# Designed miniproteins, single chains, continued (2), part 105

Each design is a single chain, and the fold is of that chain. pLDDT is the mean over its residues in the fold that is shown.

## One batch from the design tools (miniprotein)

Design m7873
Fold by ESMFold2-Fast:
Structure m7873 (fold): chain A 97 residues (1-97)
Amino acid sequence: DESRLTRLINDIYSYATSGIVYSDKELLEKAKATVDQLISLARELGLSDAVTQLQQIRKLIDEALENLDLPLDERLKLARQVRDLVDNTSRILAANR
């Protein structure tokens, strides 16, 4: 479970940040699917704080998918927000595993 949690959060980080920075719809869709998988797993494990953080990451990915034409400075701001939420989620997951 820990190795799967770590793999999923790392995949979310890679797909979401690259997808946002480069306006890559395929990477953003992969990030979205991976977040949904991790939300389901976190719910099964009773990690309510992690679920809340993951839902915020999911919302930012949805915003990026709806706004693929954002200027680079705004995309970099979104990528930083995702990075910060991923860091917080990783700490929550580590504290519970």
Scores: mean pLDDT 86

Design m7874
Fold by ESMFold2-Fast:
Structure m7874 (fold): chain A 91 residues (1-91)
Amino acid sequence: PLPTLEEIRQVADELISAIENDADPETIIKLLERMLEVARRVGAPDWAIEGLEAAIEFVKKNKKLTPEQKDELIGLVEATRAYLELLLRER
């Protein structure tokens, strides 16, 4: 089954909030994995799937994100969310 627009928004918002508030790496990874699952269910393009997979591996190897790394991850999440919302609305 396709995810709902609300599910996409909720996962993205929770993930962005976790990144902004320096949540523990396990929480960020869990939310990234959820975003990846949702992206795969919608049929996201390779750039989004590969980007989220790379982000998961990156967070696993880093104990704390720099401000620049946070901005980059948030940008990826926002771009993925926007694309998934557009794709879902065109159906």
Scores: mean pLDDT 84

Design m7875
Fold by ESMFold2-Fast:
Structure m7875 (fold): chain A 89 residues (1-89)
Amino acid sequence: DIMAATSFDAATIDRIRAFFASHDTDGDGRVPAGPFMMDYMRSQGVNPSAAQVIQLGRIIRSFDTDGDGTLDFDQILAMLNSPQMQQIM
């Protein structure tokens, strides 16, 4: 438990949680990272370029410790709060 490294307020966390739940169709607590992040970026008004999509894939791989292309909610929060994600959002 890493308490207190999240820069997001409670309202932002709740919005991300709702968005995550809408993509967790299997109820297994994991989402396909690429499609999830593409949809999330569009929901924030970001239309990513091909270069940003490639960079996003590299960021996802750095947080995808299992290498299966899926992320859980804690990994999504850690990734979205990272400097790398802030640079492409």
Scores: mean pLDDT 75

Design m7876
Fold by ESMFold2-Fast:
Structure m7876 (fold): chain A 99 residues (1-99)
Amino acid sequence: MSVEEVIEEGMELAYEAAELLESTGELEAEVQAAMLLMMVGIAKILLRQGNLRGAAEALRLAARYALEVAPTLPPEVAERIRELAEEILRLAEEALRLL
């Protein structure tokens, strides 16, 4: 896989995590989803500009944020958010390693 493809896969997983947070209907989780989408938005802008390192670092930040908020969520949602965040982190680290 190219570095760009790895970053794009990470962004797709981050969008899935944000949608899951929004699906809870809880105000705090909706704010957390908005924060996650902001971080992914930064990654998308950096990727478009050819700043692959910046995009990967933004995804890494998004993954860390998702891991920090997971314990505050209902158990079923928390487990899935944690799984998604761990995979986003893995992809971000892989992208950084390929640079």
Scores: mean pLDDT 87

Design m7877
Fold by ESMFold2-Fast:
Structure m7877 (fold): chain A 82 residues (1-82)
Amino acid sequence: AEEVLKLLEEAIKAAREGNLEEAAEKALEAGRLILTHHPDVTLGIGMTLILVGAAVEALILKNAEGAIKLLEEAKREVEEHM
């Protein structure tokens, strides 16, 4: 859980700095780590994965503000469910 939170925080920081490719890489790594530790996806884990996926899409579309909001929501879901 702590490693996932660190990756999401790094993704948020990269997005705020305008490093959208690095932010997307960090967000994708967080999603991979979630799936590795939680293969039996619960509703909370599923919601976190959807938020991470939406954030990556926003980063690809150059929507840093939208991506940051989605990553912050994903971080909240990790803190609550993991």
Scores: mean pLDDT 81

Design m7878
Fold by ESMFold2-Fast:
Structure m7878 (fold): chain A 56 residues (1-56)
Amino acid sequence: SEEEKKKIIEELEKEREERYEELVESLQKSLGFDRELAEKFAEMVFDTELYVARNM
């Protein structure tokens, strides 16, 4: 049903947000990046993952 699809999408979006924040924190802690640089780097990584997934 459409309601079940909506719940699955919301769950996936939440998981992606969590992974994004984890990556930002890791970049700041491991490489000493400031938050802006860490966020830009994380965006590049996730954009690349989306591109690969769309072309599989």
Scores: mean pLDDT 74

Design m7879
Fold by ESMFold2-Fast:
Structure m7879 (fold): chain A 62 residues (1-62)
Amino acid sequence: SKELEELLAELRKRLEKLDPEGAKAIVERLLEMPEEVAIDLTKKLLKLSDEELLEVAKSVLE
Protein backbone atom coordinates (compact mmCIF):
# COMPACT_ATOMS: atom_id res chain seq x y z
CA SER A 1 0.00 0.00 0.00
CA LYS A 2 1.02 3.63 -0.47
CA GLU A 3 0.74 4.28 3.29
CA LEU A 4 3.09 1.41 4.14
CA GLU A 5 5.54 2.43 1.37
CA GLU A 6 5.68 6.04 2.66
CA LEU A 7 6.10 4.92 6.30
CA LEU A 8 8.86 2.43 5.38
CA ALA A 9 10.65 5.09 3.28
CA GLU A 10 10.67 7.47 6.29
CA LEU A 11 11.87 4.72 8.66
CA ARG A 12 14.59 3.61 6.19
CA LYS A 13 15.79 7.22 5.78
CA ARG A 14 16.25 7.57 9.56
CA LEU A 15 17.79 4.11 10.11
CA GLU A 16 20.26 4.28 7.18
CA LYS A 17 21.98 7.23 8.90
CA LEU A 18 22.28 5.19 12.14
CA ASP A 19 22.77 1.56 11.04
CA PRO A 20 22.43 0.63 7.33
CA GLU A 21 22.47 -3.15 7.97
CA GLY A 22 19.91 -2.81 10.77
CA ALA A 23 17.75 -0.66 8.47
CA LYS A 24 17.65 -3.46 5.87
CA ALA A 25 16.91 -6.15 8.49
CA ILE A 26 14.06 -4.18 10.12
CA VAL A 27 12.42 -3.25 6.79
CA GLU A 28 12.63 -6.88 5.56
CA ARG A 29 11.06 -8.13 8.83
CA LEU A 30 8.24 -5.55 8.59
CA LEU A 31 7.52 -6.63 4.98
CA GLU A 32 7.09 -10.25 6.23
CA MET A 33 4.24 -9.12 8.54
CA PRO A 34 0.58 -8.62 7.60
CA GLU A 35 0.22 -5.11 6.11
CA GLU A 36 -1.97 -3.75 8.95
CA VAL A 37 0.54 -4.94 11.60
CA ALA A 38 3.50 -3.57 9.60
CA ILE A 39 1.81 -0.13 9.34
CA ASP A 40 1.05 -0.01 13.09
CA LEU A 41 4.55 -1.15 14.11
CA THR A 42 6.29 1.25 11.66
CA LYS A 43 4.27 4.17 13.10
CA LYS A 44 5.40 3.14 16.61
CA LEU A 45 9.05 2.89 15.51
CA LEU A 46 8.88 6.37 13.93
CA LYS A 47 7.86 7.78 17.35
CA LEU A 48 11.09 6.46 18.95
CA SER A 49 14.23 8.56 19.50
CA ASP A 50 17.32 7.82 17.39
CA GLU A 51 18.91 6.08 20.42
CA GLU A 52 15.86 3.81 20.95
CA LEU A 53 15.61 3.09 17.22
CA LEU A 54 19.32 2.10 17.12
CA GLU A 55 18.74 -0.35 20.02
CA VAL A 56 15.87 -1.97 18.06
CA ALA A 57 18.17 -2.31 15.01
CA LYS A 58 20.91 -3.95 17.12
CA SER A 59 18.43 -6.42 18.70
CA VAL A 60 17.22 -7.54 15.23
CA LEU A 61 20.83 -8.24 14.10
CA GLU A 62 21.62 -10.19 17.32
Scores: mean pLDDT 80

Design m7880
Fold by ESMFold2-Fast:
Structure m7880 (fold): chain A 66 residues (1-66)
Amino acid sequence: MMEEIRRAIEEGDLERATELRNEAVKKGELSKEANELISAAIHFAAEGRMELALELLEKAKEIVEK
């Protein structure tokens, strides 16, 4: 799940990244904190702030992999 979201963001497929995030939330696989970080990462990637987007995604991954 996290690897797929990261790949979608890196490929510029923000629609796919959003779909994967929504599926993970629906399945209960994301905490509120992780979901907020992934949402922010997608938003910043859409704005061309890729370095910040990837940093936020790494932080979300750390929370999910606890």
Scores: mean pLDDT 82

Design m7881
Fold by ESMFold2-Fast:
Structure m7881 (fold): chain A 58 residues (1-58)
Amino acid sequence: MARKEKLLREAEEAERAAEELEAKAAAEKDPVKAAQLYTAASILRVAAEFLRELAEKE
């Protein structure tokens, strides 16, 4: 089903975005900005996991 493939693609995109934010956080010298970037990355990883669970239901 096309929907399963779309959900998996969205999960991969969210994981990639999380990796980019984690890399930016690691390079960030401001600890507050670094914490915000790590928090955003964590939210994206949770969203990716949810999308993968949803894809399994299809």
Scores: mean pLDDT 83

Design m7882
Fold by ESMFold2-Fast:
Structure m7882 (fold): chain A 60 residues (1-60)
Amino acid sequence: MEEEVKKLADEVYELIKAGVPEDEIYEKFKEKLSKLSEEDVEKFLALVIDKIDEDGIRKK
């Protein structure tokens, strides 16, 4: 569902903002992501990347 995709993206972004390592975040969510369709996974990644880029977190 779109709501699940948005919730996952929001939760991942919150963890990134809190300073949780990306590797740890990935391990936490990889099982949930495997339950999503390929299209939903792509949408999720796009949302997370957009938030990270907007905040500049991935720089340096």
Scores: mean pLDDT 72

Design m7883
Fold by ESMFold2-Fast:
Structure m7883 (fold): chain A 64 residues (1-64)
Amino acid sequence: MDEDARISRELAEAARAGTLDETAARLVAEYEAAGDPESVARVERMYRVVKLGREESERLRALR
């Protein structure tokens, strides 16, 4: 399976559910246990992008 597609889907669902940090930590742990540092880096990169997007959206809502 395409790991980028899986990571994007799970992090997007977690962000909507308010469990983004927990889901990102779980995915990192899963990929570390699998010995896949490239997928760990992908999770970290996508987590950062999603988290910044959520923070910006909350700021914009607070201003409106």
Scores: mean pLDDT 76

Design m7884
Fold by ESMFold2-Fast:
Structure m7884 (fold): chain A 57 residues (1-57)
Amino acid sequence: MKELERLREEIKRIDEEIERLAGDDSFDAQVKLALLRMQKTVLERELENLERRIRLA
């Protein structure tokens, strides 16, 4: 489904941003990492919810 593709692409984009920031010890980078990890968690929950609904079909 298009929604599954959208969520997977969004999660992949966030993973790439996290990887880019992983070597940066600045306070700003740490704050951004925390926010990105939180956003990823929300998107992963959305993906899990969609996958669960499809599996119950």
Scores: mean pLDDT 79

Design m7885
Fold by ESMFold2-Fast:
Structure m7885 (fold): chain A 66 residues (1-66)
Amino acid sequence: SAATRARAEALEAEARRAAAEGRYDDAVQLFKHAVHLYLEAGDEARAAAVAAEGRRLAQEKNIPDR
């Protein structure tokens, strides 16, 4: 739904803000939530892009998959 997609976009923006502030654990979790909402909204391409961004951040900052 449009509402689910809008929520996913808000979480994606919050994740990037958290990363900019050095809150990397929060950023990774927010990216994961955004991915789930994009998949629920049927936006597989955006979900894949956001998942790649979150995984890259986790790898760069050595954040475990939890």
Scores: mean pLDDT 86

Design m7886
Fold by ESMFold2-Fast:
Structure m7886 (fold): chain A 88 residues (1-88)
Amino acid sequence: NIEKAKEYAEEGLKKYIEEKYKEAAELFEKALKLDPNNYQILTNLGLAYLKLGKYKEALEYYEKALELEPNDYAAQGLKTLAQKKLAE
């Protein structure tokens, strides 16, 4: 159900803006279950995990997003940041 995936992703983005990163991640995970090949949901879930300090999980989602959309410069930059955080 793509419409329900959009609703979860929109709620997740709202929670992310409110800095409620754990709730944002849970909503993006629900969205991803309904729309597993949506690179924007993958990138947003990665960003929520990055904010939670879960750099390995963030990296895995950015890598999946870039498999679907290699020219996403935002996902490329976020992948580099997650790799840098893992090396610290």
Scores: mean pLDDT 87

Design m7887
Fold by ESMFold2-Fast:
Structure m7887 (fold): chain A 68 residues (1-68)
Amino acid sequence: MEEERERLIERLREADEKGTAALGEVLQELRAAGYSPEEILELLGEAQGRPPVPLLTPEEARAFVEAE
């Protein structure tokens, strides 16, 4: 749903404003909630005012989200 998607983007934007640690917490929370790494990267890209990386494979997206 677009409303839910906007809510997630706003959470990521707020966390990014608070700092990298807060952003990392929200990214891990979304992963734990069942969002795919691809979906998380797409939401993060929009939250930061950037398009998502179009060429990431699901495996690469997982590596990115799990990189810490």
Scores: mean pLDDT 66

Design m7888
Fold by ESMFold2-Fast:
Structure m7888 (fold): chain A 69 residues (1-69)
Amino acid sequence: MPKEVLEAVAEASLYRMAGAVAKLAGDLEAAREYYEKAAEIAEEGVRRFPDSEELRSELEAAREAIEEV
């Protein structure tokens, strides 16, 4: 897997986890901002590496999380 894919997956995943922590703390505004950032990173990754299952999975997870806040 290209390093750029691994880095994008890791960064998107970290923001999505930060969003989940904020949501559990009741900070829905911060949760939404973190999830939107995760989606932006995953979206850029998918545009550059459309065959990456991992990036598509992160994008789907981030979009789903945004819909739940």
Scores: mean pLDDT 86

Design m7889
Fold by ESMFold2-Fast:
Structure m7889 (fold): chain A 70 residues (1-70)
Amino acid sequence: SLEERGENAIRAGRLIAELAQQRGDEETAKSAEAVIRELQEALKNKDEQALERAIKRLSDVAVALDRKVA
């Protein structure tokens, strides 16, 4: 369901924010928090297109975090 997809993405976003904080990457942590807010708004408005865009942004944030380890 739309709600399950959004809730799973929010959970992933929180994990990314926590990992970024643990690594001292404040910029990536703030980016993850911003995407979590976008996901919450998309769920509230039941906006599938906004949810899809926010999920794509979350993927970009995850890639940015991984690049700093490699």
Scores: mean pLDDT 82

Design m7890
Fold by ESMFold2-Fast:
Structure m7890 (fold): chain A 86 residues (1-86)
Amino acid sequence: SVKEKALKLFEELTTGMVNESLSFEEYQAKLKELVEENKKLPEKARRILSALYAQWLADVGGKTKEERAKIAEEYIKKAREKLEEA
C-alpha cells in the first residue's frame, strides 16, 4: 500500500541516518522518494508523517549513535500507529 511504502521510506531514512549507511547523495534520493510518496497519501496522513519527520530530526540532533537508534525506533512506531489511523 501507499502507506506501507511511505513507512518503509521513513524507516530507511531514520535507520540509514542512525547507522551512517547512507551517503549524502543516497539520503537526498531517499528524501525525494519520501516526498513523492507523501503526495499519494491523504492530506491528514501526509501532515502526520511530515510532522513526525521534523520532530525526529530535532530530537536526534546532538545525540550518540545508540541514543539515535532508540529515538528512530520510537518514531518508526509512532509513524506506523498514526498512519494506520489516517
Scores: mean pLDDT 76

Design m7891
Fold by ESMFold2-Fast:
Structure m7891 (fold): chain A 79 residues (1-79)
Amino acid sequence: GMEEGRRKGAEGAALGARGVEAARAGRGEEGERLGLEGARLGLEGVRAGGVTAGTGGALAGIGAAFEAALLLGRPMPTV
C-alpha cells in the first residue's frame, strides 16, 4: 500500500514537472493535461498511504494545471 502510494506520488510529481515545462514553452493545453494527470496520481498516492509523496505529486500537478490555465486565459476561481 504505502510503497504503491510513494510510487504514484513520484509519478504525479514527474508529470507535474513536465506540465510546468510544457506550459512555460507555450504549450498550455498540454501543460494543463499533464498537470491534471499528475494531480490525480498524487491524490491516488495519498489514498494508497504514500501521504508525503502523494501530496507532493498532487501539488506539483495542481500548480502545473493553474499555470497552464493562466496561459490559456481561463478564469481562476476567486473563492
Scores: mean pLDDT 76

Design m7892
Fold by ESMFold2-Fast:
Structure m7892 (fold): chain A 79 residues (1-79)
Amino acid sequence: VDEEMLRLLELIGRKAAERFEKAGYDELAELARRMAERARAGDVEGASRLHEELRERASKDEKASQLYSESHREAVREL
């Protein structure tokens, strides 16, 4: 359901933004914040596109990929 998907994407975005910021991945942190903002605004299409972009960009950097995966797992546990 859209509501649950938006809640998940918002949680992922918030957690990923914090992890990326602390690790010095400024661009990924900004994308993660935007994803959380789109999700909070109810923009399913916008949040989903940012989620796909974050996954693609993070997948090209092993540490970034790990940080994003950790954020996703943490978000799922809080649902």
Scores: mean pLDDT 86

Design m7893
Fold by ESMFold2-Fast:
Structure m7893 (fold): chain A 103 residues (1-103)
Amino acid sequence: SVVQASSASAAEGGSITLTATDTSTEKILAVAWFKQAPGEEPVLIGYNGRRADVDDRYTMAVTGNTATLTITNLTAADTAVYYLQFLTPKGWHWGSGTTLTVT
C-alpha cells in the first residue's frame, strides 16, 4: 500500500513538504503525484520526481520507495487532497491521500 499522512496544515505564504511511502513488496514501475481540488477530478502534478508543467512552486523527489512533494509560497488554492499513485505490474494503486489545509 501507499501510506500518506491523513492531514497536513500550513500558513499562507509558507511552505510544506508532503511525503508518501510504498510499503508493498511489488515492483515499482512509476510514481505519480495528483492534486484533487474539491469537486474536481485528480490532476497530475508530477511523475517520477519530475514536476508536470503546471506550477513552478512544486519540487518533487523520489528516493527508493519514498516520494516527497514540496510546495512553496502557499495560497488558499493549494488547499486540496494530494495523492501519490504508484504503478506496479498489477496496475496503478492510489495512496490514502493527504488533505492539505492552508490558512
Scores: mean pLDDT 77

Design m7895
Fold by ESMFold2-Fast:
Structure m7895 (fold): chain A 58 residues (1-58)
Amino acid sequence: SGEEAAELAREGARLMRSGDPADSARGGELLKEAGELARKSGVMEDPEFVEASEEAGG
């Protein structure tokens, strides 16, 4: 769902912002999973997911 994809994207963005290389790697994986979930669920334009993706630097 859009909420689930947004949650993954926000968690990924949070880790990316930590500045820790290990957290950045994990964050990147979560952002990839969020994008894949959004595509499969047809929620790429869901406002919650879009907002989370923009916060992640997209």
Scores: mean pLDDT 76

Design m7896
Fold by ESMFold2-Fast:
Structure m7896 (fold): chain A 74 residues (1-74)
Amino acid sequence: TVVTSPVSYELKVGESLTGTLPKGATAELLKDGKVIAKFGEGPFSYTFTKAGDYQLRVTFPDGTEVIIPIKVTE
């Protein structure tokens, strides 16, 4: 099952998205449909150096996917 977050994140260039993925989960950061970063279980951090529209696609061990929209401004 794919679930889209009801609220997007808004960040500025130079800010970081941080979080912790549960055991067995993975995440991919996409920009313009291209995977630019991948994260595994445990703590993660990504600092945005370019403005644009991003998506964080989180895949849980049960096959559930969550897509989190992220808008980054200068």
Scores: mean pLDDT 79

Design m7897
Fold by ESMFold2-Fast:
Structure m7897 (fold): chain A 59 residues (1-59)
Amino acid sequence: MSPELRAEAEAGVWAVAGAVYLVLGDYELAAEYYRRAAELARAVPELEEQFRAAAEEAA
């Protein structure tokens, strides 16, 4: 398995957690989790941009 695929999977977990906190109304935690997902997805620019935008909107 490639290190990139593992990083994408980890980014996905952080993004899902961010979405859960967003639904629960915890916008600060949602933004933090989305920022972490963006950092892990840096090898995939499209995903990094999406997660970064989600973090900015949640904050």
Scores: mean pLDDT 77

Design m7898
Fold by ESMFold2-Fast:
Structure m7898 (fold): chain A 95 residues (1-95)
Amino acid sequence: KEEKLKALEEAVDRLIQKVREGVPNPDLAEAIIGLARDLLEAVKKGDKRKSTILFVALNLLVVAAEVEGTDPEVVAEIRKLVSEIQKLADEVLAA
């Protein structure tokens, strides 16, 4: 139970690192990082509605990063991390 929350925190940290290294627009990188942090806090508080809204916003900013010319391999890795975070968040919220 605590193990799933720890896995979620570690997945969010990996997403933040990948975004800092791979997204060339600093304003967009900080916006994605901010949403990822807000998402983790919403999940920790059990706020399922806010978590869902933040996931929609996060996915939209990933599309923006792709359109702005972020490396396609970096975008694919970010999308994989977002999917992992969504699965872990759903598991934490179900507990």
Scores: mean pLDDT 86

Design m7899
Fold by ESMFold2-Fast:
Structure m7899 (fold): chain A 77 residues (1-77)
Amino acid sequence: SEITDEMQELNRRLRELRARAVALKDQETLAQLREADDYISEAAKAMAKGDYEEARKLLEEARKLLEATEAQLRAKE
């Protein structure tokens, strides 16, 4: 499904950004990525309950955090 594909893409981006933050030893960015991970995890729980509206909102919040985090890492690299 489209929502499952989006969640998989966000998880892939999260892993990539986490690896970059670890390489930089950037604890602040790692904390921000944990927030994004929490949103994705809550979205998965919402999907399991059939609450697709809540899942989409949570994935949108995760996407915004990942976009902001990617910009921050790009500036530090």
Scores: mean pLDDT 87

Design m7900
Fold by ESMFold2-Fast:
Structure m7900 (fold): chain A 86 residues (1-86)
Amino acid sequence: MKEEIEELEKERKELSRRVYLAMARDFLQTETDPELRAKLEEAIRLFEGSEEDQEKGIDLFSQVLAEWLREAVDAALKRIEEERKK
């Protein structure tokens, strides 16, 4: 059971890293903000580094995602408010 739990944790971290890396690369293709592009490029480099660097990459990528989500939520809320007023 111990080996199975440790293997599942490793698989989870590897899958998360692959997902984050794929998402970061995809976002980099469409991102026009130079500051966010720089953060995405740094996160990609960190994801391909050491275990410690991968954790830093996740934090940096989370900052970019948080900004992206705020912009998306604000846009969606504005659209909903405009629709409600009609």
Scores: mean pLDDT 74

Design m7901
Fold by ESMFold2-Fast:
Structure m7901 (fold): chain A 61 residues (1-61)
Amino acid sequence: GMAELERMKENAIAGVKKLAEESPEAARIVMEIGVKELSLIDEEVAKEVEKEGKKILEENK
């Protein structure tokens, strides 16, 4: 449902943020996988995760 999709989005973003603090490269890979998986369910949510993930990666350069 929508609540589960929102939880998946939040978990994906949180995971990328946590990994970016230790390894920006690992965070990029996790973001790419998460965006690809979410795009099969909801393309709009996938784009939002990609946008937030890219911001996190930019901040940790």
Scores: mean pLDDT 78

Design m7902
Fold by ESMFold2-Fast:
Structure m7902 (fold): chain A 60 residues (1-60)
Amino acid sequence: REELAKEAAEGIAKIHAENMKKLKSEEEREKALEEAKKKLSKAPMAEFGIKKLEEEFEKL
């Protein structure tokens, strides 16, 4: 159960990261990152999703 929730949070973070790669400006990417963090903070295992999202953002 716990592992599935963690995988789900990380999966959602990866989807947000893929959507951010389609954005052409750094400002739009930063705004998308903040919105994604707000959405992930309401989900189970939010800390794992947010960490994964930040890792993927660093690679952009």
Scores: mean pLDDT 76

Design m7903
Fold by ESMFold2-Fast:
Structure m7903 (fold): chain A 60 residues (1-60)
Amino acid sequence: GKAERDRYAARARNAAEAARALGRPDQAKTMEEHAKKAEEAKTSEEAKEHMILAGRAAGG
């Protein structure tokens, strides 16, 4: 639902911001692109996929 979509998008964005704060600009840039796509996602599944890709870019 909308709540799950918004939650996944927020998780992706928070991860991207954390990477930026830790001084990892190249990783942060890739994660920010995935966070933006998660925020623009029409479904919770799309948002979740981009959240996972943001996490992978973080090296986790």
Scores: mean pLDDT 81

Design m7904
Fold by ESMFold2-Fast:
Structure m7904 (fold): chain A 67 residues (1-67)
Amino acid sequence: SKMDELEAKVKAVLDKKGIPYKIERKEGYLIVTTEKPVTAELVAEIQKATGADVAVLSPHELLVYYD
């Protein structure tokens, strides 16, 4: 599914960068919690890898979704 592909792509970016994370799958979006503070570079890499939109919820939390 699109959500399975989205989660796999987000995991691939974070794993490549060696960033420990937690992903909560919700209906239509992912909440991603990172051990390292979110950077503009990380946001851009996730957007490029997934084609999804990314919103920064807190220094350690991202919302990843399609809109």
Scores: mean pLDDT 87

Design m7905
Fold by ESMFold2-Fast:
Structure m7905 (fold): chain A 55 residues (1-55)
Amino acid sequence: KKKAERVLEIAESNKIDPEELTLEDLIKLIEEETGAKLNEEARKLVEDAFEEMKK
């Protein structure tokens, strides 16, 4: 649940509808916010959070 809430916050902060948000958009937003590219481990955490949000 906490991972899904963070994904929703990122979508709202960027004025993106959570239902229209894609995994690629989410990864791009996180990379832009942090100023760094996500490694494989971080990308997997984002994928897990995105899946939880869709449930």
Scores: mean pLDDT 71

Design m7906
Fold by ESMFold2-Fast:
Structure m7906 (fold): chain A 93 residues (1-93)
Amino acid sequence: SKEALELARKALELAEEALKLAMEALKSSGEEAEKLIKKADELIKEAEKLIREAKELLKKSPPDPEAEELILRAEINIGLARIAIGVAKKYQL
């Protein structure tokens, strides 16, 4: 599905931005770290929503290896971003 592929691409873009902001939070402290963490968390939630929508479309479609790979890459970036957020919350706030 073209729609599933487009959702998967957008999810990966948001997940990559979330990881970037989470990594920036590790180099920041106090109020700046808090703002970066909040924005990263919002991007993670939006990416997860798009991943769920893409997965539902893929259940009703022939196998789409490209969309499946993009979803996997997005999930990996979300996982890494969550780890970075956890570390930043513990040491930078």
Scores: mean pLDDT 90

Design m7907
Fold by ESMFold2-Fast:
Structure m7907 (fold): chain A 66 residues (1-66)
Amino acid sequence: GPIAEAGRKLVEARKTDPEVKELVDKAIQALQEGNEEEARRYATELAEKLGLDPETVLQALRMAAG
């Protein structure tokens, strides 16, 4: 589904783009700390870079955060 596909694209992009890696790591940390606003901000930046929907990216990050 779209969330799982966004998650796979994020994992792939993390391996080749240091900026994507930093944004993913910061978004996961923000979610684990309960900082939803910061997580949404990072998800939006990732979505813009990767041509994905921000809400789909945020949901993929939530699944990764646990």
Scores: mean pLDDT 85

Design m7908
Fold by ESMFold2-Fast:
Structure m7908 (fold): chain A 80 residues (1-80)
Amino acid sequence: SWYDALLASEAPNEEELEEAIKEAKEIMEKEGNEKLIKELERAEKEGGAAGKVRLRVMSLLVVAVEKALEKERKELEEKR
């Protein structure tokens, strides 16, 4: 599965992980999505290899979704 493939990947560098988490938290706070923030904090508390991979995936997905939404917003403005 995609999750199993991700677990087999090399663990992220601590500095890279902290940067990704910070960016994701800023995005989540701007959107006001308290549920995602709580899930991110739960993953941080879980720890271990699985917890670190989950944190990275969640952080990267939040950043990717925000960038996709920003691109869509710009395209909609250009179309009008």
Scores: mean pLDDT 65

Design m7909
Fold by ESMFold2-Fast:
Structure m7909 (fold): chain A 91 residues (1-91)
Amino acid sequence: MKKKAQDIAKKMKDIAMSQPGVESVDVKIDMKNNTITVTVTMKSDTTKDQAKKNAQQLKTQSMKIPGVQSVTTTISEKDGKLVITLTIKLK
Protein backbone atom coordinates (compact mmCIF):
# COMPACT_ATOMS: atom_id res chain seq x y z
CA MET A 1 0.00 0.00 0.00
CA LYS A 2 2.69 2.59 0.96
CA LYS A 3 4.66 1.91 -2.26
CA LYS A 4 1.50 2.46 -4.38
CA ALA A 5 0.90 5.80 -2.62
CA GLN A 6 4.54 6.82 -3.27
CA ASP A 7 4.23 5.85 -6.98
CA ILE A 8 1.00 7.89 -7.33
CA ALA A 9 2.58 10.84 -5.47
CA LYS A 10 5.62 10.84 -7.80
CA LYS A 11 3.47 10.61 -10.94
CA MET A 12 1.23 13.50 -9.80
CA LYS A 13 4.25 15.65 -8.88
CA ASP A 14 5.75 15.06 -12.35
CA ILE A 15 2.46 15.93 -14.09
CA ALA A 16 1.95 19.08 -11.96
CA MET A 17 5.54 20.30 -12.52
CA SER A 18 5.06 19.95 -16.31
CA GLN A 19 2.03 22.30 -16.34
CA PRO A 20 2.21 25.97 -17.52
CA GLY A 21 2.74 28.64 -14.85
CA VAL A 22 3.74 26.25 -12.04
CA GLU A 23 6.37 27.51 -9.56
CA SER A 24 6.53 24.57 -7.10
CA VAL A 25 4.80 21.32 -6.12
CA ASP A 26 4.64 19.73 -2.67
CA VAL A 27 3.24 16.25 -2.01
CA LYS A 28 2.15 14.84 1.36
CA ILE A 29 1.16 11.20 1.91
CA ASP A 30 -1.18 10.39 4.83
CA MET A 31 -1.29 6.60 5.20
CA LYS A 32 -3.72 6.75 8.18
CA ASN A 33 -6.42 8.34 5.99
CA ASN A 34 -5.23 6.75 2.68
CA THR A 35 -4.87 10.28 1.28
CA ILE A 36 -2.32 12.06 -0.91
CA THR A 37 -2.33 15.88 -0.85
CA VAL A 38 -0.69 17.65 -3.81
CA THR A 39 -0.11 21.39 -3.33
CA VAL A 40 0.74 23.30 -6.51
CA THR A 41 1.96 26.90 -6.13
CA MET A 42 1.50 28.97 -9.29
CA LYS A 43 3.77 31.82 -10.41
CA SER A 44 2.58 35.32 -9.44
CA ASP A 45 1.78 36.19 -13.09
CA THR A 46 -0.36 33.04 -13.65
CA THR A 47 -4.02 33.77 -14.44
CA LYS A 48 -7.02 32.27 -12.61
CA ASP A 49 -8.12 30.70 -15.92
CA GLN A 50 -4.76 28.91 -16.28
CA ALA A 51 -4.94 27.70 -12.66
CA LYS A 52 -8.47 26.33 -13.28
CA LYS A 53 -7.29 24.53 -16.44
CA ASN A 54 -4.32 23.06 -14.53
CA ALA A 55 -6.60 21.92 -11.66
CA GLN A 56 -9.05 20.24 -14.07
CA GLN A 57 -6.20 18.45 -15.90
CA LEU A 58 -4.69 17.22 -12.60
CA LYS A 59 -8.10 15.92 -11.44
CA THR A 60 -8.70 14.14 -14.78
CA GLN A 61 -5.20 12.57 -14.83
CA SER A 62 -5.33 11.46 -11.15
CA MET A 63 -8.76 9.81 -11.62
CA LYS A 64 -7.22 7.59 -14.34
CA ILE A 65 -4.61 6.14 -11.93
CA PRO A 66 -5.41 2.63 -10.59
CA GLY A 67 -6.06 2.73 -6.84
CA VAL A 68 -7.54 6.25 -6.81
CA GLN A 69 -11.08 6.37 -5.35
CA SER A 70 -11.82 10.12 -5.52
CA VAL A 71 -10.12 13.48 -6.14
CA THR A 72 -11.07 16.91 -4.78
CA THR A 73 -9.52 20.14 -6.08
CA THR A 74 -9.47 23.55 -4.41
CA ILE A 75 -7.97 26.81 -5.66
CA SER A 76 -6.93 29.38 -3.04
CA GLU A 77 -4.63 32.41 -2.87
CA LYS A 78 -1.57 32.75 -0.62
CA ASP A 79 0.94 35.64 -0.67
CA GLY A 80 -0.43 36.92 -4.03
CA LYS A 81 -0.02 33.51 -5.71
CA LEU A 82 -2.70 31.01 -6.71
CA VAL A 83 -2.45 27.62 -4.98
CA ILE A 84 -4.10 24.44 -6.27
CA THR A 85 -4.69 21.74 -3.64
CA LEU A 86 -5.54 18.21 -4.82
CA THR A 87 -6.79 15.74 -2.21
CA ILE A 88 -6.53 12.21 -3.60
CA LYS A 89 -8.40 9.48 -1.71
CA LEU A 90 -6.99 5.98 -2.26
CA LYS A 91 -9.03 2.76 -2.38
Scores: mean pLDDT 83

Design m7910
Fold by ESMFold2-Fast:
Structure m7910 (fold): chain A 68 residues (1-68)
Amino acid sequence: MKVDEKEIEAIAKALREAGIPEEVIEKLVELLRKTGDLDKALMELSFEVPSELAEKVAKVALEALKKL
């Protein structure tokens, strides 16, 4: 799923409101800007954070995009 800067900002805001650690949010934002694709960014993030946290991030990000 392709994402633009507006969608990246919406995802970051939703993750902060959901209580995701800022360091994880910053890492996801860097991956989203690098890949331009949510699925690729989430896959790369899953190698760097625990699976439970990666699943929470994915759920929050997808819900944020649905509200745009």
Scores: mean pLDDT 83

